Designed miniproteins, single chains, continued (5). Designs and how they scored, part 6

Each design is a single chain, and the fold is of that chain. pLDDT is the mean over its residues in the fold that is shown.

## One batch from the design tools (miniprotein)

Design m16176
Fold by ESMFold2-Fast:
Structure m16176 (fold): chain A 79 residues (1-79)
Amino acid sequence: SKKEEAEKAIEELRRVADRTAQQLTSLGKPEEAAEIRRFAEEKVKEAETLLKNGDYDKAIEVAQEALRELERRAVRAVL
């Protein structure tokens, strides 16, 4: 159950990052879109490492914190 929750949190982070990057690209901000993708990829790898180590609660926390930070960055990018 906890493993499935962690996997879903990581999947959500990937989906939100992709959607956000697509939106930024459509607004003529491809550099900001690339920065969002790089940030998300780094956080996904961190969370996946925790998942592989069996630290499911920490993996969920990392993914959720990354989602909140990604939202903040997206807002700043569009102003």
Scores: mean pLDDT 88

Design m16177
Fold by ESMFold2-Fast:
Structure m16177 (fold): chain A 94 residues (1-94)
Amino acid sequence: MEYEKKAEEAKDPTLQIGYLLKAAGEAVKNGDVEKAISYLEKAIQLAREHGDEALARFLETLLEEVKKNADDPEKLKAIGDYLIRLGDELIRQA
């Protein structure tokens, strides 16, 4: 909830992507795979729009891992924790 709102308000694209990844991670940990996919797709689009092809491709890999593990709560929790950490790192760099 809060991270989605912060992503909308942020002017820095790195900061926007960071908050979207935190929102995706929280959604994954809550079992809301559909919301997590939506947030990751928005983050991928923003990364591409701002010329960060490497980040966009990496996020596509994470999106595929979320889809592959949609029925595995333990793996989803690990992916969610990773997405939150990655988001925190991007926010710190912005």
Scores: mean pLDDT 84

Design m16178
Fold by ESMFold2-Fast:
Structure m16178 (fold): chain A 79 residues (1-79)
Amino acid sequence: MKPKLLTDEVIKELEELASKPENLPRIIHTLQLLLQSDDPEIQKYAKEIAEYLIEVLRSKGTPEHLAAAEQLEALLKQA
């Protein structure tokens, strides 16, 4: 499933970054900051990224990726 606001290049880069467990805390922190933005367009963009990443992370199936997906899901519920 492709986010409406993301280009193919951005999606590919996000998938590559998210494939490495060591990048997961930084990705989660960045999305948390974007979801807290006062700009509604930035918040919408961050939500689309987070929803897409949750699908990618769940598809990887490692404990670290599944934990990151759960953290992003909780973050979306707070936004």
Scores: mean pLDDT 76

Design m16179
Fold by ESMFold2-Fast:
Structure m16179 (fold): chain A 90 residues (1-90)
Amino acid sequence: ELLDPVTFIPLSKLSLEERILSLIHLMGPVTAEELADALGVSRATVRRILDKLVAEGYIEREVDPETGEVLYRATPKGVEKLEEIYKKLK
């Protein structure tokens, strides 16, 4: 397989849930569709994981006033969780 030449290489060692949280942090405010496309998974799969991450307080959900799209961003708690995950990959 082709190795990603950027900091995305660690994502290959993460669970799908951890990859979603990592991509939300890296991409900034992002839609479920963009996450599904980036990961090659169904929107239904992404939505289930997003709902869990929102319930755990790792991400938050907002509506873009310009587009009406639902956007997701990492919370400070989510960033701390990612730091723990990345520390284990070092």
Scores: mean pLDDT 75

Design m16180
Fold by ESMFold2-Fast:
Structure m16180 (fold): chain A 95 residues (1-95)
Amino acid sequence: SLRESIEKLIEALEKDPERKLSEKSKKLMREMAENNMTLAEFVAEKLGIPVEELTEENVTYEQKKEMIEISAEVLNAEKEKEEALEKLEEEEKKE
């Protein structure tokens, strides 16, 4: 089942010291599995926009920041989150 698959994934990720999940990340992954949602669909739902409109042209700077934060929370990718947010801030400063 999808629930069994997600629990197996969480167990496998917890064994990797660089990918250890927070309790909040595990909860979000389980919520996605329960609702049969992809990460893109989950992020789109949180932002209140259709998944097909989840493009760089259609999202604001604030929504891009929230997308990075939600994705990092689900994937437990805090270092990647910091790098992505710094890159986004640099792009805004160059405009």
Scores: mean pLDDT 65

Design m16181
Fold by ESMFold2-Fast:
Formats: sequence, structure tokens, C-alpha cells
Structure m16181 (fold): chain A 108 residues (1-108)
Amino acid sequence: MNIEAKLFFDAKKKEISMTEEDEENIRKMFTYLLNNPDAKVYVHIKAYVDGKLVFETVAGSAEDTLEVIYALFTIAIKEGKNYEIVLKLDDKLEPTEEKREELIKKAE
């Protein structure tokens, strides 16, 4: 299974932007996760600032994926940095709960 999508966070505008193709891929990804809650399928989430990987985690659900996205958006605004987020649906990786909880705490 190979579904990939990109999100762009503009910290100054406080805006999340994506292409129409990325929006459709996110919809497909979340529809799959919601219809298959017990599947061993994960969302690999990578965050980049100025082309440098600054955060990486794996989420096991649509809800966990959204929580990470909103936490990263909050951090982007707080730090005044633009982020590129890459989401990949993958069946090979295990969730990294510790990294998600640390990120959420930083976003508070």
C-alpha cells in the first residue's frame, strides 16, 4: 500500500496548505484507517524545516495522526518556522507513542 501526502504550514499566516492531489490522498488515507481500525497499518509522519528532518513518528490511527499534525502546527506557529509535513500510509512500522506524547506536551 502506497499513499503519500504533503502538508505545508505557514507560521506567519497561521495557515495549512496542500495541493488538491494531497487533499485527495489524505482523504483516502483517513477513510482507509477509519474503515480498518484493527489493521496493522500505520501513518509514517515526517516534519521538515528548511529541508531538514526535525521530527519523525508513526501513528496507528486517524485520531493519532490528526493529533500529531495539530501539535506540529501549534509548534510551527509558536516557533515562527514553516514546516513541511510528509504522511505515508505504511504496514511495516510500529507506533512510537513516546515521541507523540513528548510532541503534544511541547505544543502545550
Scores: mean pLDDT 78

Design m16182
Fold by ESMFold2-Fast:
Structure m16182 (fold): chain A 83 residues (1-83)
Amino acid sequence: LEEAIREALRAIEVGLKALEDKDPRKALAKGIAAVLLAIGAEILAMLATGAKSFDELPAVVRALVVAGIALGLLGIRRGEELA
């Protein structure tokens, strides 16, 4: 579970860096990376807890995964709009 939280926090960090980037290609790449890291964190959390659905995950993990996905998608959108 600690590894899943760490991965979700990494997704948030990468997503925030995507939003700070001035290069549309770098913003897009970081946004994609953040989404993939957040999905990885969800899978790790499900394996660690035995949860069969996202809703069964601890609230803190769900919040961090959603934040990572949202920031990643915003980074992708920023990259697309600037490209």
Scores: mean pLDDT 79

Design m16183
Fold by ESMFold2-Fast:
Structure m16183 (fold): chain A 68 residues (1-68)
Amino acid sequence: SKEELKEEFKKLYLEAQKEALANNGVVSREMMDRLKEVGKKVVSAFSEEELKELLKELITEARDFVEK
């Protein structure tokens, strides 16, 4: 479902941020490939309005993560 796809992408994005912080900004090829694969599905399945809402959620989670 779109909700499952959204949550999967958000979780992967957070994992990629954690990996980058642990590895001096470097994200593994495997993680990048997974982000691209899920990201393509999100872009294909979501409308502009739905994408804007997802981006707002990602910005909020990224801000919370950085402020920790």
Scores: mean pLDDT 78

Design m16184
Fold by ESMFold2-Fast:
Structure m16184 (fold): chain A 91 residues (1-91)
Amino acid sequence: SFEEKLKELEEKIEKARKELEELKDKYNKEEAEFQLELQILLEKLALYEEFDLLREISERLREAKKKGPEAYKKELERAKELLRKRIKEIE
């Protein structure tokens, strides 16, 4: 059920956040926190069945990665902002 999947996601989020607090390197911790937040938003989008947007974001990230690390980083930041706004509209 949706409720069971949401509970599983919440448990996964709690575990991942606890693991982040154990990181000693501040730079790696900030990067890991960014990646965790992005992953949470992507999994929430999938739970809300926003598959067209999920596909678009995935394709844009794939194309940006081919253009190099700078383009990929900018697309990741853009994707996170777009995902955050969409999830807020749904919740």
Scores: mean pLDDT 75

Design m16185
Fold by ESMFold2-Fast:
Structure m16185 (fold): chain A 77 residues (1-77)
Amino acid sequence: LSPELQAQQRALAPQLIEAAREMAERIRTEDASAAEVAAAGVLAVELEWLLATVELSPELREELRRAAEELREAVRA
């Protein structure tokens, strides 16, 4: 990734973490449609790609890792 794209993706990480947590909660409470569950799977892949590719602070990396794991668990359950 270019430095510009790295900075842009890093800035988006907190928003994606929040979206993932919200989606996992909706799936757990059975408030998510089949389309939303499919979108959650795509979001999990995006979070995993960010974790592997973008340089993040240790605190942000840990939050992103937990959000991705929680979302994966919700989708598989």
Scores: mean pLDDT 79

Design m16186
Fold by ESMFold2-Fast:
Structure m16186 (fold): chain A 70 residues (1-70)
Amino acid sequence: SEIEEALKRLRELAQRANELLKKPLSEEKRQQLEDLIQRIEDLGVRIAVTGEVDWEEIEELEKELEELEK
């Protein structure tokens, strides 16, 4: 299912983001990461409620996380 695949990908992104939060970070990066986690959670809820997957939005969240992991 496309929905199941999308939700799995979002769970993996949320897990990576939460693991990064356990490390020493600048206040700016911590805030950006907390905001990113909220956006991941909000998107997961929207997908679960609507059944519509925006793969471009998921891809953008992944790119933002990769930038924060530097």
Scores: mean pLDDT 86

Design m16187
Fold by ESMFold2-Fast:
Structure m16187 (fold): chain A 78 residues (1-78)
Amino acid sequence: SEHTAQGRAAAEAGDYATALVHYGQALAEDPSNFEAARNLADLLVRHGHREEAVAFLERLLEQHPDNAELRALLEELR
């Protein structure tokens, strides 16, 4: 989505707050957007918010329990 691309551009520019907003919007439009979910989790981890990233991914996995990629990402962070 455009929001995923905008979030990535903001993250590369060092604009953490703008990146969070755009990744959040991408997931609000498409909760199955694994690219946005991974990028958001990676951004949180890079900024010292690993526990928040885990909680976020666990919440998404509750809504998408058969998503193997989301489960694998969670196991990487545990």
Scores: mean pLDDT 82

Design m16188
Fold by ESMFold2-Fast:
Structure m16188 (fold): chain A 67 residues (1-67)
Amino acid sequence: MKPLSREELRKLAETVPEDIRERARKLVDGLVATHAEQGRTLTPEQREELELRIAIELYNFDKEAEK
């Protein structure tokens, strides 16, 4: 089994509410800052992929919380 492709992530992210996507951006900004402090840099592509993945994960958690 392989991780979802970037295209698949984009399609799934279309189902995610804008509010959750905004929260994902904040989390990614924090991760980018942490990586920079450790002397590592993320490419724009890596950042985009992380943002999409986190948005999908947050949406799944939200669904579970609703029961």
Scores: mean pLDDT 75

Design m16189
Fold by ESMFold2-Fast:
Structure m16189 (fold): chain A 73 residues (1-73)
Amino acid sequence: SEVKKKLEEIKRLMQNGKGEDALSLARELLEKYPEAKPEIAAFFSDMVKSPESLPVPKSIEAFLELVRPLLLG
């Protein structure tokens, strides 16, 4: 799906230290596909569950704190 493709791109941006770009893409994804909010939340939940799979864990924590209001508000 398009949502899954964009979520993988967000993950790649986080792995490369591009947190601002990742956040912008996450905002765009939520704006275009508000019905996918549960899928987006599940993806980030799974990412937190396995942070060791990503090369920059601290960037992920900061990103998730920024994304939390978008998913819960």
Scores: mean pLDDT 69

Design m16190
Fold by ESMFold2-Fast:
Structure m16190 (fold): chain A 73 residues (1-73)
Amino acid sequence: DMEKKVEEIKKKLLEEGESEKRAEAKALAVLANHYAVQGDLDKALELLRKAAELEPENKELQEALRAMEELKA
């Protein structure tokens, strides 16, 4: 269950002192990658957009979002 895995990752990041927004963005990026490798590019793109919105200055998330958009095109 990926939802459970996302919650587990988020909890660990919160325990390490990450903010709730940063933890949520990281969890969403992990879930997006899962859907991408399953071939569900639409779900991956939506989740990655949400993660990038939470961390607009995160260049890694912006690059991943760009790569996903190009892959879907």
Scores: mean pLDDT 77

Design m16191
Fold by ESMFold2-Fast:
Structure m16191 (fold): chain A 67 residues (1-67)
Amino acid sequence: NSMTLEQAVLSHGASVRFLSGVSGTDLVQKFSAGNGSLGFILQDKREVLCIREGNEFVCGAFQSKVP
């Protein structure tokens, strides 16, 4: 029932590049699409944002580590 991050991004018809800290094998819990972007919440609670750069999505994890 859960798809991998790579499967979810590739289903949008573009190639994908993952930045450090993100794996294409990470499992998606929630997904949302915006204009030029894909948002994911992974099963481990990390948030991933994928921005479309031409025919490629560039995906990075972000965490609210505020001092």
Scores: mean pLDDT 74

Design m16192
Fold by ESMFold2-Fast:
Structure m16192 (fold): chain A 98 residues (1-98)
Amino acid sequence: VDAAIEEVVARLKPLWEDYRAGKVTPEELARALVEAAEELARLDTPRARQAAAVLLAHALALLTGDRERARELLRRLAEDPSAAEEIFRELREEIEAA
C-alpha cells in the first residue's frame, strides 16, 4: 500500500513542478490529481483513502479557486482520518459540480 502511494506521489511531483513553472494549466494538474485519487481509492485501505482525499482537496482548490473549502476538508481529515471515505465522497461531489 505505501509503495503504491509513494509511486503515485513520485509520478505527480514533476507535474506539480511544471505547474509552478507555468508549463501546465490548473485544469491539467487537477485532472491528474483526480485520476491519481481514483487509483488510490481502488486500493480500499484507510491510508490510501486518506491520500486520495488529500489529492481531491488540492484538485478542488485548483478547479474552483476555493482554497478555504479545500482547507476545511483537509482539516477535518487531519482531525479524524477515519472520515476519509466521507470526505472523499464530498470532494468528488463538489468537483463534479464545479
Scores: mean pLDDT 80

Design m16193
Fold by ESMFold2-Fast:
Structure m16193 (fold): chain A 90 residues (1-90)
Amino acid sequence: NEEEELVETLNRFREKPTPEDLEKILKKVEEYKELGKKGDEDALVTASALASSVLEIAGKLEVFEPLPSNTLLNVVEENIEKLKELLKNL
């Protein structure tokens, strides 16, 4: 079960962050982003939720009230770059 493995990886990352678990999550975020580019809106929502969850766990998610005026795809791409920076520091 893909969802189940992803949740387990996220919970493990929360307990003890490792580069290996972050790479697994980043790969999944990029996979869902590519599906979103092909018209899968649910995949974009999943990519956004995953990236935000990791950034929140790492204390790197900045809180703001409204969603930015950027497209969801642009938000996901920006968060992927933040995840890549996080990976460099682990």
Scores: mean pLDDT 75

Design m16194
Fold by ESMFold2-Fast:
Structure m16194 (fold): chain A 89 residues (1-89)
Amino acid sequence: SIREKVEQYVAEHGDELRKEAETLAAEFKKDPQAAIDRVVELLKTDPVRGAALLAELKRIDPSAAYRIAVAAMKAGVDPEVLEAALNYG
């Protein structure tokens, strides 16, 4: 399942994901729309990496993660991908 692939990706790339999520949180504060567009595109092109990154962002900046998730849903990202990101734990 997508959830199992996300869990494996987080286990293998935890340190890299934390750094990416911290960078993304900083980018979101400077230009929210550019950050949203980039993550929505990633969720469409690489759902496992996109979901893992969004899950890590939720840990450090839940507000930014929520705004990106809402935009992704409106942009037609697969609901299973978003569920894997938001319910990872």
Scores: mean pLDDT 85

Design m16195
Fold by ESMFold2-Fast:
Structure m16195 (fold): chain A 59 residues (1-59)
Amino acid sequence: ATTEEAALIAARGAQRVLDGEDPEKVRKETADELAKIPGVSRERAEELAQKAVDSALLA
């Protein structure tokens, strides 16, 4: 289960892409922030960041 903090970080990443920021840059920065959360693995952080960016791009 993801924490509420992880959901908020992912949502901010999606918003940044919608605001016109570079998706690859946002993905990297969002993954780095998610990886700082205790209990979130690096691979899971990258997966969550990618999903957030993809959701914004598919909207």
Scores: mean pLDDT 80

Design m16196
Fold by ESMFold2-Fast:
Structure m16196 (fold): chain A 97 residues (1-97)
Amino acid sequence: YDELLKYRTDYFDEYQDELAEIYLELKKKYPDTPDERLRLAAVVRTVLLKLGKPEEAEKAAEAVLNGDYEEALKILEEAGVPKKILEVIKALIEEAV
């Protein structure tokens, strides 16, 4: 949760409460998953949900949880996620690997 705040942009600051909520839900459901991967899955899900793409949000989060970061990035790019947000997510992937 608190570590997600280190990767804030103006966009993520606006949605920090939603990021924290999704992170805690994922942590409860996937307790054996590394925290950095859970944080990345929460970010990816939140970003796509804010774009009105709930199916893509679920698929991209599942890809992250499975360690398939290439598939997650593909879903984000095809969904039209802004380049600045993609840059932040790529940095989070480096932390999760």
Scores: mean pLDDT 74

Design m16197
Fold by ESMFold2-Fast:
Structure m16197 (fold): chain A 87 residues (1-87)
Amino acid sequence: MLLEAELHAALAVSGLGLDRAAAEAAIARILAQDGDEEVAAALRRGVEAARELGAFAAERALAEEAGDAEALELIEEIEREAAELLA
């Protein structure tokens, strides 16, 4: 399962309703307290995964505005698979 640091990085980058400044502050606090290479690696992985989810979120918004049901179904499947990989 993802570490909390990965989840915070994912939410901060993808804009999934978490305050970006609060998420970044929490991540920085974890890194400062632990100094752990594993935490840094988890944050990088979370950011990379969140970038992919962020791309899908933008595409989803466009598809919703256009009423493109086929695109929405495809995006939902990709988001589900990405969420499983992040979990």
Scores: mean pLDDT 56

Design m16198
Fold by ESMFold2-Fast:
Structure m16198 (fold): chain A 66 residues (1-66)
Amino acid sequence: GEKGKLAKEVAEEAVEILKKQAEEKYGPATGSVEQIDEETYKGTVKTEELTLEVIVTGEMAEALLK
């Protein structure tokens, strides 16, 4: 549905931003996005120093774009 599509797009954008920021401060980083359910995605950014995880729901994505 539309909410799931928005959640995916927001998660991908968040991972891209966080990966870029992590790389500037901590060195090489990897980014990934996983689908948890129809409207929920998990973004993960990993460096040598830390792992960041962000959960994005369709409701959160819709609120951020409003």
Scores: mean pLDDT 82

Design m16199
Fold by ESMFold2-Fast:
Structure m16199 (fold): chain A 79 residues (1-79)
Amino acid sequence: MSPEERRFEYSRTLLALLLQEARRLRLPEDVIAWIEAQLAKVPDLSAEEALAAAREAARLFQETLRSRGVDVDVRINEP
Protein backbone atom coordinates (compact mmCIF):
# COMPACT_ATOMS: atom_id res chain seq x y z
CA MET A 1 0.00 0.00 0.00
CA SER A 2 1.14 3.57 -0.67
CA PRO A 3 1.39 5.98 2.32
CA GLU A 4 -1.63 7.85 0.91
CA GLU A 5 -3.68 4.63 0.68
CA ARG A 6 -2.78 3.72 4.29
CA ARG A 7 -3.71 7.21 5.53
CA PHE A 8 -7.03 7.04 3.67
CA GLU A 9 -7.88 3.55 5.03
CA TYR A 10 -6.86 4.57 8.55
CA SER A 11 -9.05 7.69 8.39
CA ARG A 12 -12.08 5.80 7.02
CA THR A 13 -11.70 3.04 9.65
CA LEU A 14 -11.34 5.58 12.47
CA LEU A 15 -14.45 7.52 11.35
CA ALA A 16 -16.45 4.26 11.12
CA LEU A 17 -15.27 3.19 14.59
CA LEU A 18 -16.10 6.61 16.08
CA LEU A 19 -19.58 6.47 14.50
CA GLN A 20 -20.18 2.96 15.92
CA GLU A 21 -19.05 4.03 19.41
CA ALA A 22 -21.07 7.28 19.27
CA ARG A 23 -24.21 5.24 18.49
CA ARG A 24 -23.39 2.63 21.19
CA LEU A 25 -22.91 5.37 23.83
CA ARG A 26 -26.03 7.25 22.59
CA LEU A 27 -24.24 10.54 22.05
CA PRO A 28 -26.37 13.57 20.98
CA GLU A 29 -27.99 13.08 17.56
CA ASP A 30 -26.27 16.20 16.15
CA VAL A 31 -22.85 14.68 16.99
CA ILE A 32 -23.80 11.33 15.42
CA ALA A 33 -25.20 13.09 12.31
CA TRP A 34 -22.01 15.15 11.90
CA ILE A 35 -19.77 12.05 12.08
CA GLU A 36 -22.09 10.22 9.61
CA ALA A 37 -21.81 13.18 7.21
CA GLN A 38 -17.98 13.12 7.42
CA LEU A 39 -17.85 9.35 6.79
CA ALA A 40 -20.24 9.72 3.81
CA LYS A 41 -17.90 12.32 2.24
CA VAL A 42 -14.72 10.20 2.60
CA PRO A 43 -14.90 8.61 -0.92
CA ASP A 44 -14.79 12.16 -2.40
CA LEU A 45 -11.95 13.42 -0.15
CA SER A 46 -8.17 13.31 -0.50
CA ALA A 47 -6.22 11.23 2.03
CA GLU A 48 -5.17 14.43 3.84
CA GLU A 49 -8.77 15.74 3.95
CA ALA A 50 -10.02 12.36 5.22
CA LEU A 51 -7.40 12.35 8.00
CA ALA A 52 -8.33 15.94 8.95
CA ALA A 53 -12.02 14.93 9.12
CA ALA A 54 -11.16 11.89 11.28
CA ARG A 55 -9.10 14.04 13.67
CA GLU A 56 -11.92 16.59 13.97
CA ALA A 57 -14.45 13.79 14.63
CA ALA A 58 -12.20 12.28 17.34
CA ARG A 59 -11.84 15.69 19.01
CA LEU A 60 -15.64 16.23 18.97
CA PHE A 61 -16.18 12.67 20.29
CA GLN A 62 -13.69 13.18 23.16
CA GLU A 63 -15.15 16.59 24.13
CA THR A 64 -18.69 15.14 24.10
CA LEU A 65 -17.66 12.27 26.40
CA ARG A 66 -15.82 14.63 28.77
CA SER A 67 -18.92 16.88 28.94
CA ARG A 68 -20.81 13.78 30.17
CA GLY A 69 -18.22 13.09 32.89
CA VAL A 70 -16.34 10.35 31.02
CA ASP A 71 -12.57 10.88 31.22
CA VAL A 72 -11.19 9.44 27.99
CA ASP A 73 -8.21 10.21 25.76
CA VAL A 74 -8.76 9.57 22.06
CA ARG A 75 -5.34 9.32 20.40
CA ILE A 76 -4.88 9.73 16.65
CA ASN A 77 -1.47 8.70 15.36
CA GLU A 78 -0.26 9.25 11.82
CA PRO A 79 -0.38 5.98 9.81
Scores: mean pLDDT 77

Design m16200
Fold by ESMFold2-Fast:
Structure m16200 (fold): chain A 93 residues (1-93)
Amino acid sequence: MVRLTRVEKIPLSKEKAEELSDPEKLKEFQKELFEKASELIAKEFPNARLVDLRITLHDNEAVVVITVEAESREDAEAALELAVEYVKEELLK
């Protein structure tokens, strides 16, 4: 088993930053992202799993910490990249 963690800083629009400044909305958004990203990973990489997804807001930036686990490093890296791109797309909406 291989476990990989990636930290990304994603700039937010004024509208998205305002929406996610509410701790309850941030918590709900994080939960939804985890569920959807987990589904995507399970579909594309059956031997990989999303372990953790954390979002912290710093000014107008989201600091995202994503951890995946897989049997091979190649699958872990591919699953992690898929999760990062998905989260980035959702935060940039």
Scores: mean pLDDT 85

Design m16201
Fold by ESMFold2-Fast:
Structure m16201 (fold): chain A 79 residues (1-79)
Amino acid sequence: SELEEAGKKLVEAGKEAYEKQTSEAYEKAIKALKEFKKKLLEEMKEKKVPQSVIDDAEAGFEETLALLEKELEELKKKE
């Protein structure tokens, strides 16, 4: 499924970011996480998951993205 494909891409990009420790690899991981977030939230809405659960999931993704974006800024300062 599209969600499974997005999840696989996220795992691959995350592994590359961990192994390479470059701004480019982190940008790919952030992009993959944003795509996975979009697909998951869309599926949750289609499946009529309670809005409170969807809101909690979205908040969790936003917090994770903020942490990754902060790490990306630190990597760019070292380059």
Scores: mean pLDDT 85

Design m16202
Fold by ESMFold2-Fast:
Structure m16202 (fold): chain A 100 residues (1-100)
Amino acid sequence: MPSIEEIIKGVESLLAYLQQLYDETGEPALAEMAELVRRTLEELRKAKTVEEAIEIMKRMVEELQAVLDRHRDELSPETLAALETLIALLRKEIEEMEKM
């Protein structure tokens, strides 16, 4: 199982990816997702256990899905596919963490 520090680094990489994708596309959904991830990082830095960090990440993924669903018709097909793939990978990684 990853440490809280490794989880934080993973979420920081996610934030960087969303910021880069926003810089390339200008799509407002990406700015909203980046702000959500930034707030999640602040919560993760206060987490005392890996189990607490996993629960914070689970909430982040559900909130990211909600942002995607609200903006689905506004996103380019390429950005939509990239974000759906990203959320699916995040869900799988979280499920693997919970089993370890």
Scores: mean pLDDT 84

Design m16203
Fold by ESMFold2-Fast:
Structure m16203 (fold): chain A 94 residues (1-94)
Amino acid sequence: MRLSELEVLSRLNQVVADAERTGDIEAALAALDALLAEMREQYSPEEVIAALEMTIQFIESRLAQNPDLPEEAKAALRRLIAHLEAAIAELRAE
């Protein structure tokens, strides 16, 4: 079933929220990789990159506006940014 743009952004934001809440980076990365696979089947590389860049901006805003986040949550969010940046680099190489 094709994901809408709102469903994609909602699911990406949910992965971020779950990582922040639980600190479970391995579960977050697995959920992100599954969503990336679905997005790559339905959207152009440019559309996928745009969604990932918006997600990175959202995470960076969360980190900047919430300095009192637990260190485990901050580490999980930084790991998500690194994973998203790697995915963007791979997509741009195609």
Scores: mean pLDDT 80

Design m16204
Fold by ESMFold2-Fast:
Structure m16204 (fold): chain A 61 residues (1-61)
Amino acid sequence: HMEADVLAALAEIYLALAKLSPTPEERKQWAEKAMQIAEQLESLGDVETAERIKKAAEEIL
């Protein structure tokens, strides 16, 4: 439980950094990091949180 909560928080930070990034390249880098965290959450069984993070990252890209 603790690991999933920390990863979810980290992904939210990466998504925020993507939104604040001035260039498409930087935006993509942060969004890709959030997507990687979402894959880790799926591996831990937190599929619903992973789905929400993936959707948010796709909206930024």
Scores: mean pLDDT 81

Design m16205
Fold by ESMFold2-Fast:
Structure m16205 (fold): chain A 98 residues (1-98)
Amino acid sequence: MERLARELERIVEELKPKAEAAYEADPENAEANARRMMAEAYRRAAEVLERLGADPRLVELFLELARAAEAGASREELQALQARLQEVARPLAEEIEA
């Protein structure tokens, strides 16, 4: 699980400054640009999770987030999916600490 957490952290750290730069370069299309960056992040995370044999529910949630972002889902819908992801991830993190 540590390896998985590091890969996910690296994806977030890589894409956060790119998302900020995209907003600065094209503020009129900031929402569309943010959706593209988020979809890329979620898809990459799902690929890493699948390769590492992580819980299929985590893989499915990341793919759902990627599809929602690409389909132009609202920020509220994306936030709700992210909240569900945290709920699924929390028990797995606790198992590692125990």
Scores: mean pLDDT 70

Design m16206
Fold by ESMFold2-Fast:
Formats: sequence, structure tokens, C-alpha cells
Structure m16206 (fold): chain A 99 residues (1-99)
Amino acid sequence: MEEAEEAREYAEKARELAKEGKGGEGGDYAALGGSYASRAAEKGDGEEASEAGREAAKAGALAAKSSKTSKEASSAAGGAVSGIGGAVQGGLAAGKPPG
């Protein structure tokens, strides 16, 4: 669905920014990825949401490692946590019975 695709795109952007040393911006995009993954899970796209959330979490963790300041690293870690939340929500949605 659209939300899972947006989550994946934000996670990819976060990873690109992290590789460029832009940890703060990478963290912000990782947080967006996690948020959209959670929204996809709410709409029943559990498998796609879980995968997108995992990628957002990885991107946020990478952004935290590439951050030049503690403030940027904290923001990026928040993005990683958002991604983990999306992955968990997606996993739960995928495991729910139909209905």
C-alpha cells in the first residue's frame, strides 16, 4: 500500500543521508519511515509495514553513528526507535487473524 511504500522511501533517504554524514537529517527521515510503517500496519499491510519499519530502524541507527553531535545522535536514535515501533506494529498486524 502507499504508506508502506512511503515508509520504504523515507528509510532509503535516511540511509543515504547517514552515509553522507548528515545524521540529523537522516534521523528525521528514519522517524518519518517508522511513522508511515506504523500507519501501514494500522491499515492491515503487516508484512510490508514490518519490513519498512525494520529498514527505517537500521537507517536511524546508522544516522546516529554518523552524527557529529550528541543532539543529532539522540534525534537519530529516536528515528531508530520509531522504525522499531513500525516493525513491531507490522509484525503484530501480519500475525492477526483476518477481520
Scores: mean pLDDT 78

Design m16207
Fold by ESMFold2-Fast:
Structure m16207 (fold): chain A 61 residues (1-61)
Amino acid sequence: NASAVSKILSSAKNKELAIMIVQMLVLTGVISLPNDLLDKLASAKNKDEAIAIAVSHVSKK
């Protein structure tokens, strides 16, 4: 769920770790990965923006 993903990503100490966790969640099928998602995460100003972008791509089932 989006709330669980948000909690996990918020536990990362910086943006780089949050992005790494997102990559793991994509591998496990929790997050859908469009081709530009990693670029959007890399361009985020801070960890909070990266988390918001990632959470918007969480499966809604």
Scores: mean pLDDT 73

Design m16208
Fold by ESMFold2-Fast:
Structure m16208 (fold): chain A 73 residues (1-73)
Amino acid sequence: SNLTRIGLLEDNTRGYAGGAALIVGDQEALDKMSLLGVDGQARLAEELAKRNPATRPLAEQARRDAEEANRLR
């Protein structure tokens, strides 16, 4: 169902953004993650990638999965 697919995409988006925060070592970003929807999580991952380019692939994947979750709504 679309609800199951959306849930998986939301979980993936949070996972990618959280992974980026862990690589950067930003505890404040990790703490904020639970307060953000997929768009906020993808934006946070993008900001983390600006500070550490090694996290760019995680930011790109978070953006794609957030966009797909929104498309299915």
Scores: mean pLDDT 86

Design m16209
Fold by ESMFold2-Fast:
Formats: structure tokens, sequence, C-alpha cells
Structure m16209 (fold): chain A 57 residues (1-57)
């Protein structure tokens, strides 16, 4: 699960680099995590980490 969460955060970061707004990139990564079977706390963590990563690009 940790590898999946890291991959989702990196995917969201790549979307932000391509011009996706950080909040949208975070939402996409979080939704994919939810669809992949992550818990609500893990989904929230993916969203936060993706937003933080996307704001730093």
Amino acid sequence: KDQLMQQLVEHGRQLALQGTPPEIAAGIAAQKGYDAGLSLSEVARVGKETLDASLSV
C-alpha cells in the first residue's frame, strides 16, 4: 500500500507539472487511491501529500 500511495502522489505531481491545478491533481490522486481500495485515512493522506508536492513544482 505504501508503494501505491507514493505512486499516486508522484502521478499527481506530474499532472501539476503538466498544468493541472494543484487542488485538482490532489483530488485525482485521492480518487484513484479510493478506487484502488485505500482506507479513508490513506486517501486523505494521499490528497494532502499530493497537494504539498504539487504546490512545490
Scores: mean pLDDT 80

Design m16210
Fold by ESMFold2-Fast:
Structure m16210 (fold): chain A 94 residues (1-94)
Amino acid sequence: MSNEEFQAVLEEALKGSEGVEPDFAALERWARENVPNFDALLESLADSLKGLYFDHLSDDQARKLAVALLVLYDPRASEEQKIIAAALIKTVLA
């Protein structure tokens, strides 16, 4: 996995995230309404993130990261939603 590629996408979204409070509940609601089979995909992605990339994360942190990634990389998400998702990623990985 390229750190540079991942960082570039995150940095673009983070440009607007200064002073934005990450509303996890709002992001999870958006993802649930817009992502098909959301609950199954979320569980699978959170397990993969924890098992393959971020073994130090708690189950709650892995779930939050999975929701944020699903929103950040969804072309249907608004710029505002992507900014909130980036802020949540920053908070989880801090």
Scores: mean pLDDT 74

